# Designed miniproteins, single chains: the designs that were tried, part 82

Each design is a single chain, and the fold is of that chain. pLDDT is the mean over its residues in the fold that is shown.

## One batch from the design tools (miniprotein)

Design m2849
Fold by ESMFold2-Fast:
Structure m2849 (fold): chain A 62 residues (1-62)
Amino acid sequence: DEEIVMVKKRVDEAAEKILNGSPEEKKQALDELIKLVDTHPQINEYILEKLKEVQEIAEKRK
């Protein structure tokens, strides 16, 4: 189950970069999440939940 833990950590890191990173980091993080959706379908719900959280936080910053 170490693989799932590592993948979730990568999702968390990508979400952080999307929220607070540079434009280049945001693009790289989005590309990483797309790859993770394709290669690890078992975490799709986790990725969607994290993306929803990022969107809500970004909207509140306006």
Scores: mean pLDDT 79

Design m2850
Fold by ESMFold2-Fast:
Structure m2850 (fold): chain A 104 residues (1-104)
Amino acid sequence: MIEEVVAREAERHRDARGREAVLEATARVAAELLDRPEAVAAFREALLAGDVERAIALAREIFEETKDAPEEKRAAAKYLLAVALREAGHSLEEIQAEIEELEK
C-alpha cells in the first residue's frame, strides 16, 4: 500500500528528517496510482511552498474523484489528504477521524 512505501521512506530518513524526500516519494507513488499527474504535481509543489490550504484543497479534490475507484487509487488519494492535514498541524487522531468521515 502507499502508506507502507512512504512509512518505509520516513523510517529511512527518520534521523535526517527527510521531509522533502517523503513528500517526493508520496507524490511519485500517488502519480503512478492516480490518473491525475498534474494535480499530484500541484499538490507536491503546494506543500513544498508551504501553501497548506491549496494542498488540502487539491487532496480533497483527488479524494472525491476517486470515491468509486479501485482500492489502490482510493488509498493513494486518502494518503495525500492525510499528508496535507498533518502539514496543517492536525493530530493523527484528527486526521483519522476526518478521513473516516469522508470515506462513508
Scores: mean pLDDT 69

Design m2851
Fold by ESMFold2-Fast:
Structure m2851 (fold): chain A 66 residues (1-66)
Amino acid sequence: MSEEERRELARRQALEWVKKEYPDFEVEDIEVRQNPEDPDTYFVTVTLKDKKTGTKYTLGREIEIP
């Protein structure tokens, strides 16, 4: 699997996690970075927008792509 494919998989997993945990929020941005100490691990930063108030929140998570 290429680095680009792994990044896309990490982004997809982050999107699924956010839709499950924060269904009332809109996803505005997702940033994915590989962990330099563990190439199977990615750091994901997600920017969410509250559909009612327009307030933005930033969430971080570590995702493993073996």
Scores: mean pLDDT 80

Design m2852
Fold by ESMFold2-Fast:
Structure m2852 (fold): chain A 62 residues (1-62)
Amino acid sequence: SVAEAVATLRALIERVRTTKLSEEELRALGVEAGAAAAQVPAEVAAPLVRELRGAVGENLGV
């Protein structure tokens, strides 16, 4: 469902914020996030994907 896909995206964002991940782990997470985002209307997915990109940038910069 859309609600489950949104919950998945939020859980992935939280994981990236709380855990230092390798480049391979971030790539795998990106694939999972893309699959979840495809199940969500663009207007809902867009802000979550932007938030995830920000979190990934911070993870790489830490």
Scores: mean pLDDT 84

Design m2853
Fold by ESMFold2-Fast:
Structure m2853 (fold): chain A 76 residues (1-76)
Amino acid sequence: MPSPETLILLYIAVLGSTVWLIERLKKNNAPQELIDKELAEARRILEEIREMAARTDLSPKQRAMIEEAERELEKV
């Protein structure tokens, strides 16, 4: 059974993939409407991560990874 920490890591990976997709859409001059839709999805994934983090006694490393994911999302 995966630990709560492992589940959070999986969600962070999904968020990273979504951020990568947003960067690719921007590079290809995709319509802003499509970029905004993917940004909304990325923010929804981040909220799921925060909700899991709020109910889990996370290590400082896991908290730092969530903060890094938030920073990366804000850059795009």
Scores: mean pLDDT 80

Design m2854
Fold by ESMFold2-Fast:
Structure m2854 (fold): chain A 98 residues (1-98)
Amino acid sequence: LAEKAEKLAKEAEEYAKKGEGRKGARLAGEAASLASQAADRGEDPEKAEKAGDLAAKAGVKAAKVAGKNGDSEAVSLASGAAIAGIGAAFQARLQKRK
């Protein structure tokens, strides 16, 4: 889960860099969802934290690009992904085990 979330978050950031805010927002949302699931399971908490942080970063970038493009729906989706990614990373930090 965490590894797939990290991969999707990196893809989301790449799409945002290309000016594709809506595609970036969707991928960031998927990454945040998977990072949250990984955090909830408590398996590989360091990977889940990293995936959540990357999903949040991608969401912020996608929101900025979507805003520049005038795509308010994509801004909302990307902002939601950023918040979810932050939440997943926070939960993973609380679940860190030896």
Scores: mean pLDDT 80

Design m2855
Fold by ESMFold2-Fast:
Structure m2855 (fold): chain A 82 residues (1-82)
Amino acid sequence: MKEEEEKRHREAALAMITLAAQGVTAEDAVKKYPYTGEASPLTREYLRRHVPERLREQVEALAKVMTDEDILKLKEDILKNK
């Protein structure tokens, strides 16, 4: 896997963890960004290894309704605009 792709998947995974930690639910995410797909398999594998257990359910729910790109946009909108 290329260094650049690995970093992108890591950033998407970290964004999902950050949003879940801030209390963002899958329902809130789909209101802002309609169901566009699921997180990439590599991002989900990274999450499987690194997500805190207390956030696992929320992160998994987000990963099933948002692509990597949409998660990064949602993080930008919610966390950087506040």
Scores: mean pLDDT 73

Design m2856
Fold by ESMFold2-Fast:
Structure m2856 (fold): chain A 75 residues (1-75)
Amino acid sequence: SAAEEEKLREENEKFLEELRPLAEKAVETGDEKLELEVKIKTGEEIIRILEKYRDEVADELEKAKKILEELKEQL
């Protein structure tokens, strides 16, 4: 529904606002571990959103999951 889509957008906007300071610190310091943490958090949020549109984006969901697992292996 339109209300569920709006809620999903609001949740994603809040996620991005909370992630921003960590992402800025990663860029400022060049800390590879912080950069990886930002990428992992972003990947998890992408998967959360994509799972809501499973039937339409099933292929993209599987690609996103593979990328996230590869990033986690670097920790």
Scores: mean pLDDT 83

Design m2857
Fold by ESMFold2-Fast:
Structure m2857 (fold): chain A 66 residues (1-66)
Amino acid sequence: SVEEIQKRTLENLETAIAFAEAAKLEEAKAQLERMKEEVLRNPPKSEEEYRAIMEEVGKIIEEANA
């Protein structure tokens, strides 16, 4: 359901933010927090939108850890 997609998106963003904080990736954390604010205002309505958000989260973490 759309509600499950939105819940999973927020849970995954919270997990990514916690990881960035624990890893001291301050810029990545700030970017992820901005993404969470955007998701709260414009939550994903489909699996495709969810995947796009998760891909961006992965890129932010990957670039910060490189």
Scores: mean pLDDT 86

Design m2858
Fold by ESMFold2-Fast:
Structure m2858 (fold): chain A 82 residues (1-82)
Amino acid sequence: DAEGKKLLEEAEKIYKEIVELAKKFKPKNIEELTKVIGIVLRSIGLLIDAERAVKQGDKKKLQQIVKELKKLLKELKKLNEK
C-alpha cells in the first residue's frame, strides 16, 4: 500500500511542522496560548487516527486526516500573522 504510506508520511510531516511552529510561537495573551495548545492536541489525535487508518487500509480516511492537518497548520500560521 504505497499510497497509504505516502499519506501517513505527509501527515507526519505536517504534524512535525505544527509542533515546531507551536514551540517557537510567542502568544500575545493566554487566549492565543490556549488556541495553540488546542491545535497541537487536535493534531496529535489526527496523527493517531492516521496510524489506525493505515493499519485498516482506509485511504479515504487518511486523505481526510491529511486535509484536516493542513487546515490546522494554516490556522496556526494565521495566529502568527495576527
Scores: mean pLDDT 84

Design m2859
Fold by ESMFold2-Fast:
Parts: structure tokens; sequence; C-alpha cells
Structure m2859 (fold): chain A 66 residues (1-66)
């Protein structure tokens, strides 16, 4: 589920950012995009869920940079 994948990204982003960690984050982001696409029956629902996800990712990386 998206929330579980977001928690994994948050955990990875709190670690020192190296190539391995960034690769894992990219894989998880890809899984979330695939999940949203497959589980969004309308274009409006897809756009709304993408915007919400992008906002959450931005917040995670802002927190990690502190």
Amino acid sequence: KIDELLKEIEKLASQPLNTEVLRKIAELVGKIYDYIRENSPSKEDYAKRLQEFEKKIDEIFKKAKE
C-alpha cells in the first residue's frame, strides 16, 4: 500500500544519502507511481493522488535535510 511504501522512503531518506539509498528510493517511488496508475479508475482521481503523493515526498525530503 502507498502508506507503507512512503514509510520505507521516509526511513531511507533519514539515512546518509548514497547511491544505494537513492536507488532504493527510486524503486519505491516507481512502485507508488505504478500502484496509483493501476488503482486510479479516472484521470481526475489519478491526478489528485499523484499531487498528494508528490506533496508527501517533498515533505519527507525537507525533513531529511534537517
Scores: mean pLDDT 75

Design m2860
Fold by ESMFold2-Fast:
Structure m2860 (fold): chain A 61 residues (1-61)
Amino acid sequence: SPLERMRALLEEARARNAPAEWIAHIEGLIAEAEKANDLEVQEHALAAIERLWAAWEAARA
């Protein structure tokens, strides 16, 4: 599910010792998606988090 994938990305961010500000931002997106309890909102949140990951990885390449 989108929510499970978002939680997996958050766990990966913590494991990679990502900046606290970045982790807090993702936690906020996940919390809003959980509160909405709406699959479309959760899918949009996942896409946003994946785009943030892609940008972060590109900056490190």
Scores: mean pLDDT 78

Design m2861
Fold by ESMFold2-Fast:
Structure m2861 (fold): chain A 70 residues (1-70)
Amino acid sequence: MSSITTPPGTLRLLGAKPGDRLTTRQIADRLSVSPSTASRLLDSLVDAGFLERERTADGTTVYRVRPSVG
């Protein structure tokens, strides 16, 4: 809707800060959306250069907030 902000503001809305690690599940729960929707949002932020997508040894996908942009 009309009050959505730029990507840096979006990260702040999610309670994320530079150097933080976000999981799809945490974001999905916080935004009350499906994991697929949260994953798309996070992937968009990765494509924009605000996050870095990584896979942990446990096979979990994690999104790290990039301090160089925020």
Scores: mean pLDDT 71

Design m2862
Fold by ESMFold2-Fast:
Structure m2862 (fold): chain A 80 residues (1-80)
Amino acid sequence: MAEEIKKLAEEAIKLAKEAMKNPAAVKAATAVMIAAIGVIFETELLEKLGKLTEEEAERLLAEAERVLAAAKALAEKYGA
């Protein structure tokens, strides 16, 4: 679960970086990248503390999926 959450967030970062090649997307893409980095950080922190419960993992997975959806929308609008 933790690896899948991080993989989704990393894909969101990749798409946001691609969208950032368009100056008009920089602000929105930066917000997506910050959200994705936050998901990665929280997932790693909870895993290291032994507090990544099934409920926390499900919440973080849903957040990672939401962030990835936002990144895909930005890539479609501003990325080639």
Scores: mean pLDDT 84

Design m2863
Fold by ESMFold2-Fast:
Structure m2863 (fold): chain A 60 residues (1-60)
Amino acid sequence: SEQEEKIKAFLLSMGFSEERATELAKEMEGKSLEEIGKFLVELGIIDSPEDWKKIEKYIR
């Protein structure tokens, strides 16, 4: 999905391996932007769930 590809691209940009980025992106498939943001905060990647809504708009 477009969402899965955006999450994977973001994780790769943050230094995650392709294998781990793909695994995490699949885990987040079908989740809302808020749920994805919360998951990324739990992983220590972003500081606030709201940050994901801003980031995803700029990922191509």
Scores: mean pLDDT 80

Design m2864
Fold by ESMFold2-Fast:
Structure m2864 (fold): chain A 89 residues (1-89)
Amino acid sequence: SREELIAEVRRIKARVEELTKDLPEKMRQQILDGLDEAIAALEAGDYEKAVRILNQLIPAVEFYINDPELVEELKRLRERAEQLAAEKK
């Protein structure tokens, strides 16, 4: 559901905040802002926008955080958002 996706992105954001404490502020803020934009898109029911945001975030998370489990979770969220986008059409 949308509510479950939003809750999962918020949980990921909390972990990203901890994992990015030592990153340069600019990089940390870009990733956190992207997660906030994804949450806002999901809250608006704009699943296509959420997918576009996640497509941009996943490479950044992979490069700067280098946590394969977190990358996998984001990819699964993207797949679920893609499914909801298809169902809305």
Scores: mean pLDDT 84

Design m2865
Fold by ESMFold2-Fast:
Structure m2865 (fold): chain A 65 residues (1-65)
Amino acid sequence: MDLDIAAGLVLMAGSVTGAKIVDIETEGNTIRVTVEKETDEVREMERLARKAAEEFGLRLEVVVK
């Protein structure tokens, strides 16, 4: 389904957890989230966003800058 919806879910997960997101890119079936540093908030965000992405058959990738 639409990658724009999945990107919105990632932004919501970031807001809820307090994770600071630097960039979000979508390519094919993959959502790539760039963060400045691996923190507990980032790990929680990744967990929540991954669950949401699984419902749409999408991959989530988290990259540290």
Scores: mean pLDDT 77

Design m2866
Fold by ESMFold2-Fast:
Structure m2866 (fold): chain A 68 residues (1-68)
Amino acid sequence: SNAEEALAQVKEGIEKLLKELKKKDVEAIESGVDALEFFLEQAKEINAPEEVIAAIEEGVEKLKKLAE
């Protein structure tokens, strides 16, 4: 289904972002958080599937942990 394909794409994108930012400075990680939070707001505005919204929220939390 379209929702399953969207969920897979979101999860893959988040994994790639986490790998790219794992060894970056805090400023680069914070920019990534801002971008992903903006994407989350857009997903909520268009009433994206709950699973997609949850995957983006999990990605934001994982990315924030890299800055700690």
Scores: mean pLDDT 79

Design m2867
Fold by ESMFold2-Fast:
Structure m2867 (fold): chain A 75 residues (1-75)
Amino acid sequence: MKEKTLKLLDEVAAKYPQFKDLIDEVKKYVEQLKNEEVLKEVHRILETALANPDPVVAEAFLESALKLLKREIEK
């Protein structure tokens, strides 16, 4: 799952290069994440972001994924 999620983040970065810094931050937290259930939820959020043609919606989903990751890792 983690490798698939990192590949998905590369696909999001290719579609939305303007969000590279945000995506790089999400990648750092994904690499540290040990909770498989949270990882699955983050993966689902990122799939939704990639499917959306609207960059504003994609940014909101990336920010949502980052907040979820920070809450889990900063416990």
Scores: mean pLDDT 81

Design m2868
Fold by ESMFold2-Fast:
Structure m2868 (fold): chain A 67 residues (1-67)
Amino acid sequence: MLDAETLVMAAMVALQEGDGETALELLKEAYKIDPSVIKKHYDLLLQLAKKYGLEEVVEFLEKVKAE
């Protein structure tokens, strides 16, 4: 079973490839395991999502921050 940190690292690779759908699925799985890992990497994840225009990922991250 992949841990939340490994899922976030995989999501960062997907974000850099412009694959917002895969990145979003990986981030949602990581969030279910440990939401603190998303918060730890929040700034970098948001920067990558915005850089590649992945609006669905940006919306997910902003919703997580609002919680």
Scores: mean pLDDT 83

Design m2869
Fold by ESMFold2-Fast:
Structure m2869 (fold): chain A 88 residues (1-88)
Amino acid sequence: PRPPPPVTGRPGDDLLEVLRRTLRNVDELVYEDLEETLRRLAEGFLEAARYLGLRVDASPEELRRLIRELIERGEVRAVQERPPPPRE
C-alpha cells in the first residue's frame, strides 16, 4: 500500500488550503472503494494537521465531503482500480 500524499504546511496554515494544494499535486487517486478512501484521506489529513499545528475548522465529515467535491469538479483525478461488474 502506498502512503497517503505528503502534507506540506506551516503552523497556523488553513487545513483546507493545505489539503487542496496537496491533492492537486497527486497525479491520480486510485481507489477500490470511494467511501473508504475518502474516510482514510480525511483521517490522514486531520492527523497531519494536528502534527503540523494547522488551523482546523472542519469535521471529518466535512473533509470527506470537500474531497468528494474536489474529485467531482475534476480538481483531483480519481480512478477506480477495478470497475464494478455489470449488473445483469
Scores: mean pLDDT 68

Design m2870
Fold by ESMFold2-Fast:
Structure m2870 (fold): chain A 85 residues (1-85)
Amino acid sequence: GTLVDIKKSLTKFLKEELGVDVEINPNESLEELASKLATIILDLSKSEPEKALKLVDFLFNLSMTSTEALKLLEELEKEFSKLLK
């Protein structure tokens, strides 16, 4: 499905473009993926903020052509709210 395709694209982007080797379980939920990504973005924002911006930009561009990526961004907003408050 589209979520599986997003997980594959995201894993490839994280590894090849950002040098982040993270395990994304093919069976994990959208909410679990969003929680994992929120942590990665926050960690990158402290150490390598340009990479955090590249990841956010990648997700935003993906959301322009994918409904599942748009839902992932909505869940990311919720995860950031939990981590920052």
Scores: mean pLDDT 79

Design m2871
Fold by ESMFold2-Fast:
Structure m2871 (fold): chain A 115 residues (1-115)
Amino acid sequence: MEKEKKEKAKKLFEEILREYNENRPDEKTLEKMIEEFKKKLKELGFSEKEIEDYIEALKNAIEIMDKIREYSDNNKKISEKELEELKKKLEVLKKVFPDDPIVYILEDAVEKLSK
């Protein structure tokens, strides 16, 4: 069922982001995680276009998380240009997961960087 497929994809997405946030895998390990995610989405019966949208959302989420950590860990103020870039990345994520709690968490974290 379409709803079951989307819920499974959402859980896989959240698991990868949690692993990335907690263990900070190197580039090679991250590439393997992305390939495994792509494989699991194919097994769930998603189209090539849908898989591309999920992978784009995942990459944007990772980049947002990296920036949040960089600015928070270094007590650094974000520039308006960088804030706009992060907001654009959030819009990509919202197109794929409009009702996902993780999108809300990332949006709140980005908003806190502007303060």
Scores: mean pLDDT 79

Design m2872
Fold by ESMFold2-Fast:
Structure m2872 (fold): chain A 62 residues (1-62)
Amino acid sequence: MDETRERLRGVAEAMKQHPDAPWTTKFAADSVGLSPSTFSRRFKELFGVSFDEYVKQVRASS
């Protein structure tokens, strides 16, 4: 699943660039062609934190 990991990294980068955007699990999952449940699981596996926690972190650093 290396391609999926690269797409998830792209989402994380987009979140850093656009922290004010309405980041939802559904929106992020759709952008990488995954279901929300699959996206949430893969994101946590890759980054060690949930998608919601990551959104909180990027907003806190802005």
Scores: mean pLDDT 79

Design m2873
Fold by ESMFold2-Fast:
Structure m2873 (fold): chain A 94 residues (1-94)
Amino acid sequence: SLDELLARLEAVLEEIISLLPEEKRPEARQLMAEIRAAIRARDVARFEALLTRFLELVGEAAKANPELAERLEQLAKEALSIASRIVRLLREEA
């Protein structure tokens, strides 16, 4: 279901946020809240734009801390996999 996929996505994003530098966490949490709102509004374009911005923060964190890079890349791939399933479901309901 959409709610199950959203819960799975939020869990992965929360793990990513915990690995981010403290100064980046407020922006990432705001983006996660906006991602949830976009998915609930069924706004695919906004969801994709917000997720892209979130993943840019992940890329910045990976460059800043190479020891976390592999784990952050793994979590980003999981987030993208869940996101593709959400997008597919939203488009199939249109």
Scores: mean pLDDT 87

Design m2874
Fold by ESMFold2-Fast:
Structure m2874 (fold): chain A 96 residues (1-96)
Amino acid sequence: GVSASLYAAYALLEARRYLKENTDVKDPVIQEALKLLTKGLGGSMDAWLNSDKQKAKDYVQQTISGLESLNQQHPDPAIQQAIELLKKALEYVEES
């Protein structure tokens, strides 16, 4: 439903805010994480406007995968926390 897609967008926005508040935004690794989150947010907002729950879920999943790959190469506790926030959001998007 529309609410699920909007919740996905909100979760991506919150994960992006968390990184900005808890990391150095001049760090190239953090800049890459923020790019992944911004792309996911844009895609999930477009999905919300089109009432496409599956596409919203796909954007959250792609963002999680991208952040996990980045965190595997450059471990960062704030990136790990952003991943956990998005995984919880994905549960709510799938259940609604």
Scores: mean pLDDT 83

Design m2875
Fold by ESMFold2-Fast:
Structure m2875 (fold): chain A 60 residues (1-60)
Amino acid sequence: MLKYVPGMTVGDYLKKELGLDDLMARLAAKNVLGVDPSAVLDEEIFEKIVAYVEGKLPKD
């Protein structure tokens, strides 16, 4: 489901994968992941996003 996309910003990745708007993506990046929304997605940040999604949105 989630895949690593090199060169994408954290904010853009959250908008694409989680359907968040600009404000919500910024808040999630800062408050949940502890990173700037303009930071480039790396493996460490990607792992945090996967953990967040798996914890927040369990299967039906």
Scores: mean pLDDT 73

Design m2876
Fold by ESMFold2-Fast:
Structure m2876 (fold): chain A 97 residues (1-97)
Amino acid sequence: SALQEEIRERVDALERELEERYGGVAPEELSEEALREALRRAAEVARAALAADPENEVARLLLEAIEEALREATPEALEAAVARMKPKAEAAYEAKL
């Protein structure tokens, strides 16, 4: 319960940070370092969510996409991963309402 509440707060904080920092900026305008930092932070939140609930399909899909983008390590893959994550973050937020 306490762990799930902590993860919820971290997910909410990540969603706000991503929307504030990247909501008005096209992925191709972000630096590679900024993209990697955002993906790394998202991966940490997704791993924590999966540790608390292994059946969390949203966290699993996000983690898979992030790990694939980081493994390929091209700017195009990083930009595509960030663009894909925004709708998933929005869907996760709506699911909590």
Scores: mean pLDDT 64

Design m2877
Fold by ESMFold2-Fast:
Structure m2877 (fold): chain A 74 residues (1-74)
Amino acid sequence: SLEEEILRLELQAMGIYMRAQEERPEVVPEVEAVLKETGARVREAIAAGDLEEAKRLMEEGIRRLEEITGIPAP
């Protein structure tokens, strides 16, 4: 389901965050800012009933995290 896909993407984003804390601590504040921004937008999309937009926003957020950290999504 889209809900399960969104949860999987959230787990991937958290995986990048955990690795960034260990491997790229200098970019952690930027990673946290992206997670907060993306999380807020995703929650807004879910509240509006737009799961496709929520998934798109999560994928966009993960791409930004990969660019900032150089860590690929698991």
Scores: mean pLDDT 88

Design m2878
Fold by ESMFold2-Fast:
Structure m2878 (fold): chain A 65 residues (1-65)
Amino acid sequence: SSRREQGKRLLMEYANRAVDAGLPPDQVGLFLIEAARLVNEGLAEGLSLEELRQRLDELFEQTLR
């Protein structure tokens, strides 16, 4: 449960970053669908929160391009 809550907080953090970066709502939504999939799969596979953050940073960078 604790790791699951940390995963939700990561998703919230990256949602805020996407909005702050000026992405339109539809692109924020598409980013969050991919980010949620990544977090859920990574948590199921036993990835650390730092590994999840690194993968989310990579996904976010790709979204801004």
Scores: mean pLDDT 83

Design m2879
Fold by ESMFold2-Fast:
Structure m2879 (fold): chain A 72 residues (1-72)
Amino acid sequence: SSEKKAKELLEISELLLSGDIEEMEKGIDLLYKKGLLSEEERKKLLDIIKNNPYDIDKINELLSPSFEKYIE
């Protein structure tokens, strides 16, 4: 259901916005397992969080299309 998807995205968003690299990696892996990220996109996001874990705006910009696709 759309409500279940929204809850899952909220939980993933909380992981990604935590500022903790380990939690952020969990969020990215969950997106990958759900088919919302390609292997290439997963690698790019992992590189971003390792170098700039507090660049929330850049992370959100890259994830926005995948989140929209999942809930639609």
Scores: mean pLDDT 73

Design m2880
Fold by ESMFold2-Fast:
Structure m2880 (fold): chain A 70 residues (1-70)
Amino acid sequence: MKRAVYEHEVEDARKDAERLAEEARAAGAEEVTVEESEDEEKRTVTVTVVATDEEGERAEGTVKLIEPKE
């Protein structure tokens, strides 16, 4: 059941990113983006939440996941 485990981890990371993005918006962040990047060579998925306030101060939360391969 490796596929199901990996999909669960990716889904959890996306949910965490969504929560963090909502918290940043509620805190008055001017711009909030959720970025997802995949490294097929390393079989890794990185989810990053970036929040920027009106002064250009940037807050970043990153989750890194590894896709099990067999």
Scores: mean pLDDT 69

Design m2881
Fold by ESMFold2-Fast:
Structure m2881 (fold): chain A 108 residues (1-108)
Amino acid sequence: MEEIKKREEKINEVFDRIVDVAFSNLDLDEVDRKRQEILKEAGLDKDEQAIVEALLNRYFLRGGEEALKIAQEALDAAKKLGLSESIIKQIQQQINLSETVLEITARM
């Protein structure tokens, strides 16, 4: 249980750091580089990385096939790790957003 809590704190810390960088006065290329550096330096495992990416895609309203795949991998990872209902709900919202974007794009 303590391990799950520490894992959630690590996921939230990495998410917050990347969001802060995105709202800095940096150009998009510098934001992407810093995002990659934060993810690399944080020492996230594959499951934690999928969860962080899904949460970021939800926050920045990124949908589509790639975002859906990431969100599905993140949902499986979050359930496997026994993460909180709050994180699972956020990932589920990202799945719903990604599916909605795909449906809209298919109509265009």
Scores: mean pLDDT 80

Design m2882
Fold by ESMFold2-Fast:
Structure m2882 (fold): chain A 64 residues (1-64)
Amino acid sequence: SPLSPATQARIDALVAAGDYDGAIALLDEEKAHIERATREGLLPPESGDEAVAYLDRRKAEIES
């Protein structure tokens, strides 16, 4: 998973509490962080693309 265990646990806790807006905001924040790291050359482009795709899928599942 592109998410750290701590970040994953925070998202899961927000979803369990019914705070879907908070979970989506945290996913969007993580996506922005991954996109910046990829742009700055701190993360390989293929790894960044896979991480973003994973986060977009998680967000879509919460919004469903």
Scores: mean pLDDT 82

Design m2883
Fold by ESMFold2-Fast:
Structure m2883 (fold): chain A 57 residues (1-57)
Amino acid sequence: DAAAQARALAAATRAALAAGDSEGFREHGVKLSRLAEEDPAAAEAVRADPGMAAASG
Protein backbone atom coordinates (compact mmCIF):
# COMPACT_ATOMS: atom_id res chain seq x y z
CA ASP A 1 0.00 0.00 0.00
CA ALA A 2 1.72 3.14 -1.29
CA ALA A 3 -0.12 5.46 1.14
CA ALA A 4 0.96 3.32 4.13
CA GLN A 5 4.55 3.25 2.84
CA ALA A 6 4.48 7.05 2.39
CA ARG A 7 3.25 7.52 5.99
CA ALA A 8 6.02 5.22 7.29
CA LEU A 9 8.67 7.11 5.26
CA ALA A 10 7.29 10.47 6.49
CA ALA A 11 7.55 9.24 10.10
CA ALA A 12 11.12 7.99 9.46
CA THR A 13 12.04 11.34 7.85
CA ARG A 14 10.71 13.27 10.87
CA ALA A 15 12.53 10.96 13.30
CA ALA A 16 15.83 11.41 11.41
CA LEU A 17 15.38 15.21 11.38
CA ALA A 18 14.62 15.27 15.14
CA ALA A 19 17.73 13.12 15.82
CA GLY A 20 20.01 15.30 13.65
CA ASP A 21 20.55 12.38 11.25
CA SER A 22 21.19 14.22 7.96
CA GLU A 23 21.89 11.02 5.98
CA GLY A 24 18.73 9.29 7.20
CA PHE A 25 16.69 12.43 6.57
CA ARG A 26 17.98 12.64 2.98
CA GLU A 27 17.58 8.91 2.27
CA HIS A 28 14.01 8.66 3.58
CA GLY A 29 13.08 12.01 2.00
CA VAL A 30 14.31 10.93 -1.45
CA LYS A 31 12.35 7.66 -1.23
CA LEU A 32 9.23 9.54 -0.10
CA SER A 33 9.59 12.11 -2.91
CA ARG A 34 9.95 9.39 -5.57
CA LEU A 35 6.95 7.47 -4.20
CA ALA A 36 4.80 10.64 -4.16
CA GLU A 37 5.76 11.38 -7.79
CA GLU A 38 4.84 7.82 -8.86
CA ASP A 39 1.61 7.29 -6.86
CA PRO A 40 -1.16 9.86 -6.24
CA ALA A 41 -2.26 8.05 -3.05
CA ALA A 42 1.26 8.43 -1.63
CA ALA A 43 1.30 12.14 -2.61
CA GLU A 44 -2.06 12.64 -0.83
CA ALA A 45 -0.78 10.85 2.30
CA VAL A 46 2.25 13.20 2.42
CA ARG A 47 0.06 16.32 1.98
CA ALA A 48 -2.31 15.11 4.74
CA ASP A 49 0.57 14.63 7.25
CA PRO A 50 0.90 17.80 9.41
CA GLY A 51 4.10 16.48 11.01
CA MET A 52 5.80 16.37 7.61
CA ALA A 53 4.74 19.98 6.93
CA ALA A 54 6.09 21.06 10.35
CA ALA A 55 9.42 19.26 9.71
CA SER A 56 9.87 21.37 6.51
CA GLY A 57 9.74 24.64 8.48
Scores: mean pLDDT 75

Design m2884
Fold by ESMFold2-Fast:
Structure m2884 (fold): chain A 74 residues (1-74)
Amino acid sequence: MVGVIPRDLDPETRRRVEEVLRRRLGFDRVEYVDVEPETVRRIKEAVERGDEDELVRLLEEMNQRYDDRELPPR
């Protein structure tokens, strides 16, 4: 399963997010995507606070949006 991570993250935050995705959400690889600055800010905030549960929440919401996004046949 591939997890998505905001492309606009500093290396420290990115490393933490990748670790959480692998450990808590079971993703075996990660892909970088462009997300809204709001989402990036929330993720950085959660990492700074050490709030792993909030980080997991944000990552789940983001990954569900990308995973459940359907390409319309039309």
Scores: mean pLDDT 73

Design m2885
Fold by ESMFold2-Fast:
Order: sequence, then C-alpha cells, then structure tokens
Structure m2885 (fold): chain A 75 residues (1-75)
Amino acid sequence: MLEERLAALPPVQQRGIEHAVLVAKLAGREDIIEELRELLIRKAEAGVEELSAEEEALLREILAAAEPVYEALRE
C-alpha cells in the first residue's frame, strides 16, 4: 500500500512527497495524485534524486497549474 511505503521513508522525504500531493490537489489535478505518489515514493526508495525529462515536465505542469491558486490564497 502506498501509505505504508510512504511511512517507511525518512521524514524529510515524507514531507516532500506530502507537499507535492498538496500542490497537485491545489492545482485541481486529483487525477494524477496516485501516479505522482507512486513516482515520488519509487524514486525515494531507489535513492534516485534526478527526474527524467518526462517526470520534470509533469511536475512543471502541476506547479504551473497551482501557481494561480497560491496567488489567490495570498490575497
């Protein structure tokens, strides 16, 4: 189960993954939350910090979609 695998990671990595999931929720990208969690947990478990070009593109898309929400929350 993804939650058990996340809980087995170091606290710093857990917080990073939880933050990424929160950003995806704020971006309205709930459709990719499970894929994003699996991706980040797998990378953390493998000790791989570098993202592929496709993984980077996905994260940039999520961040770009979340940016207007962050701006609205600051108002």
Scores: mean pLDDT 67

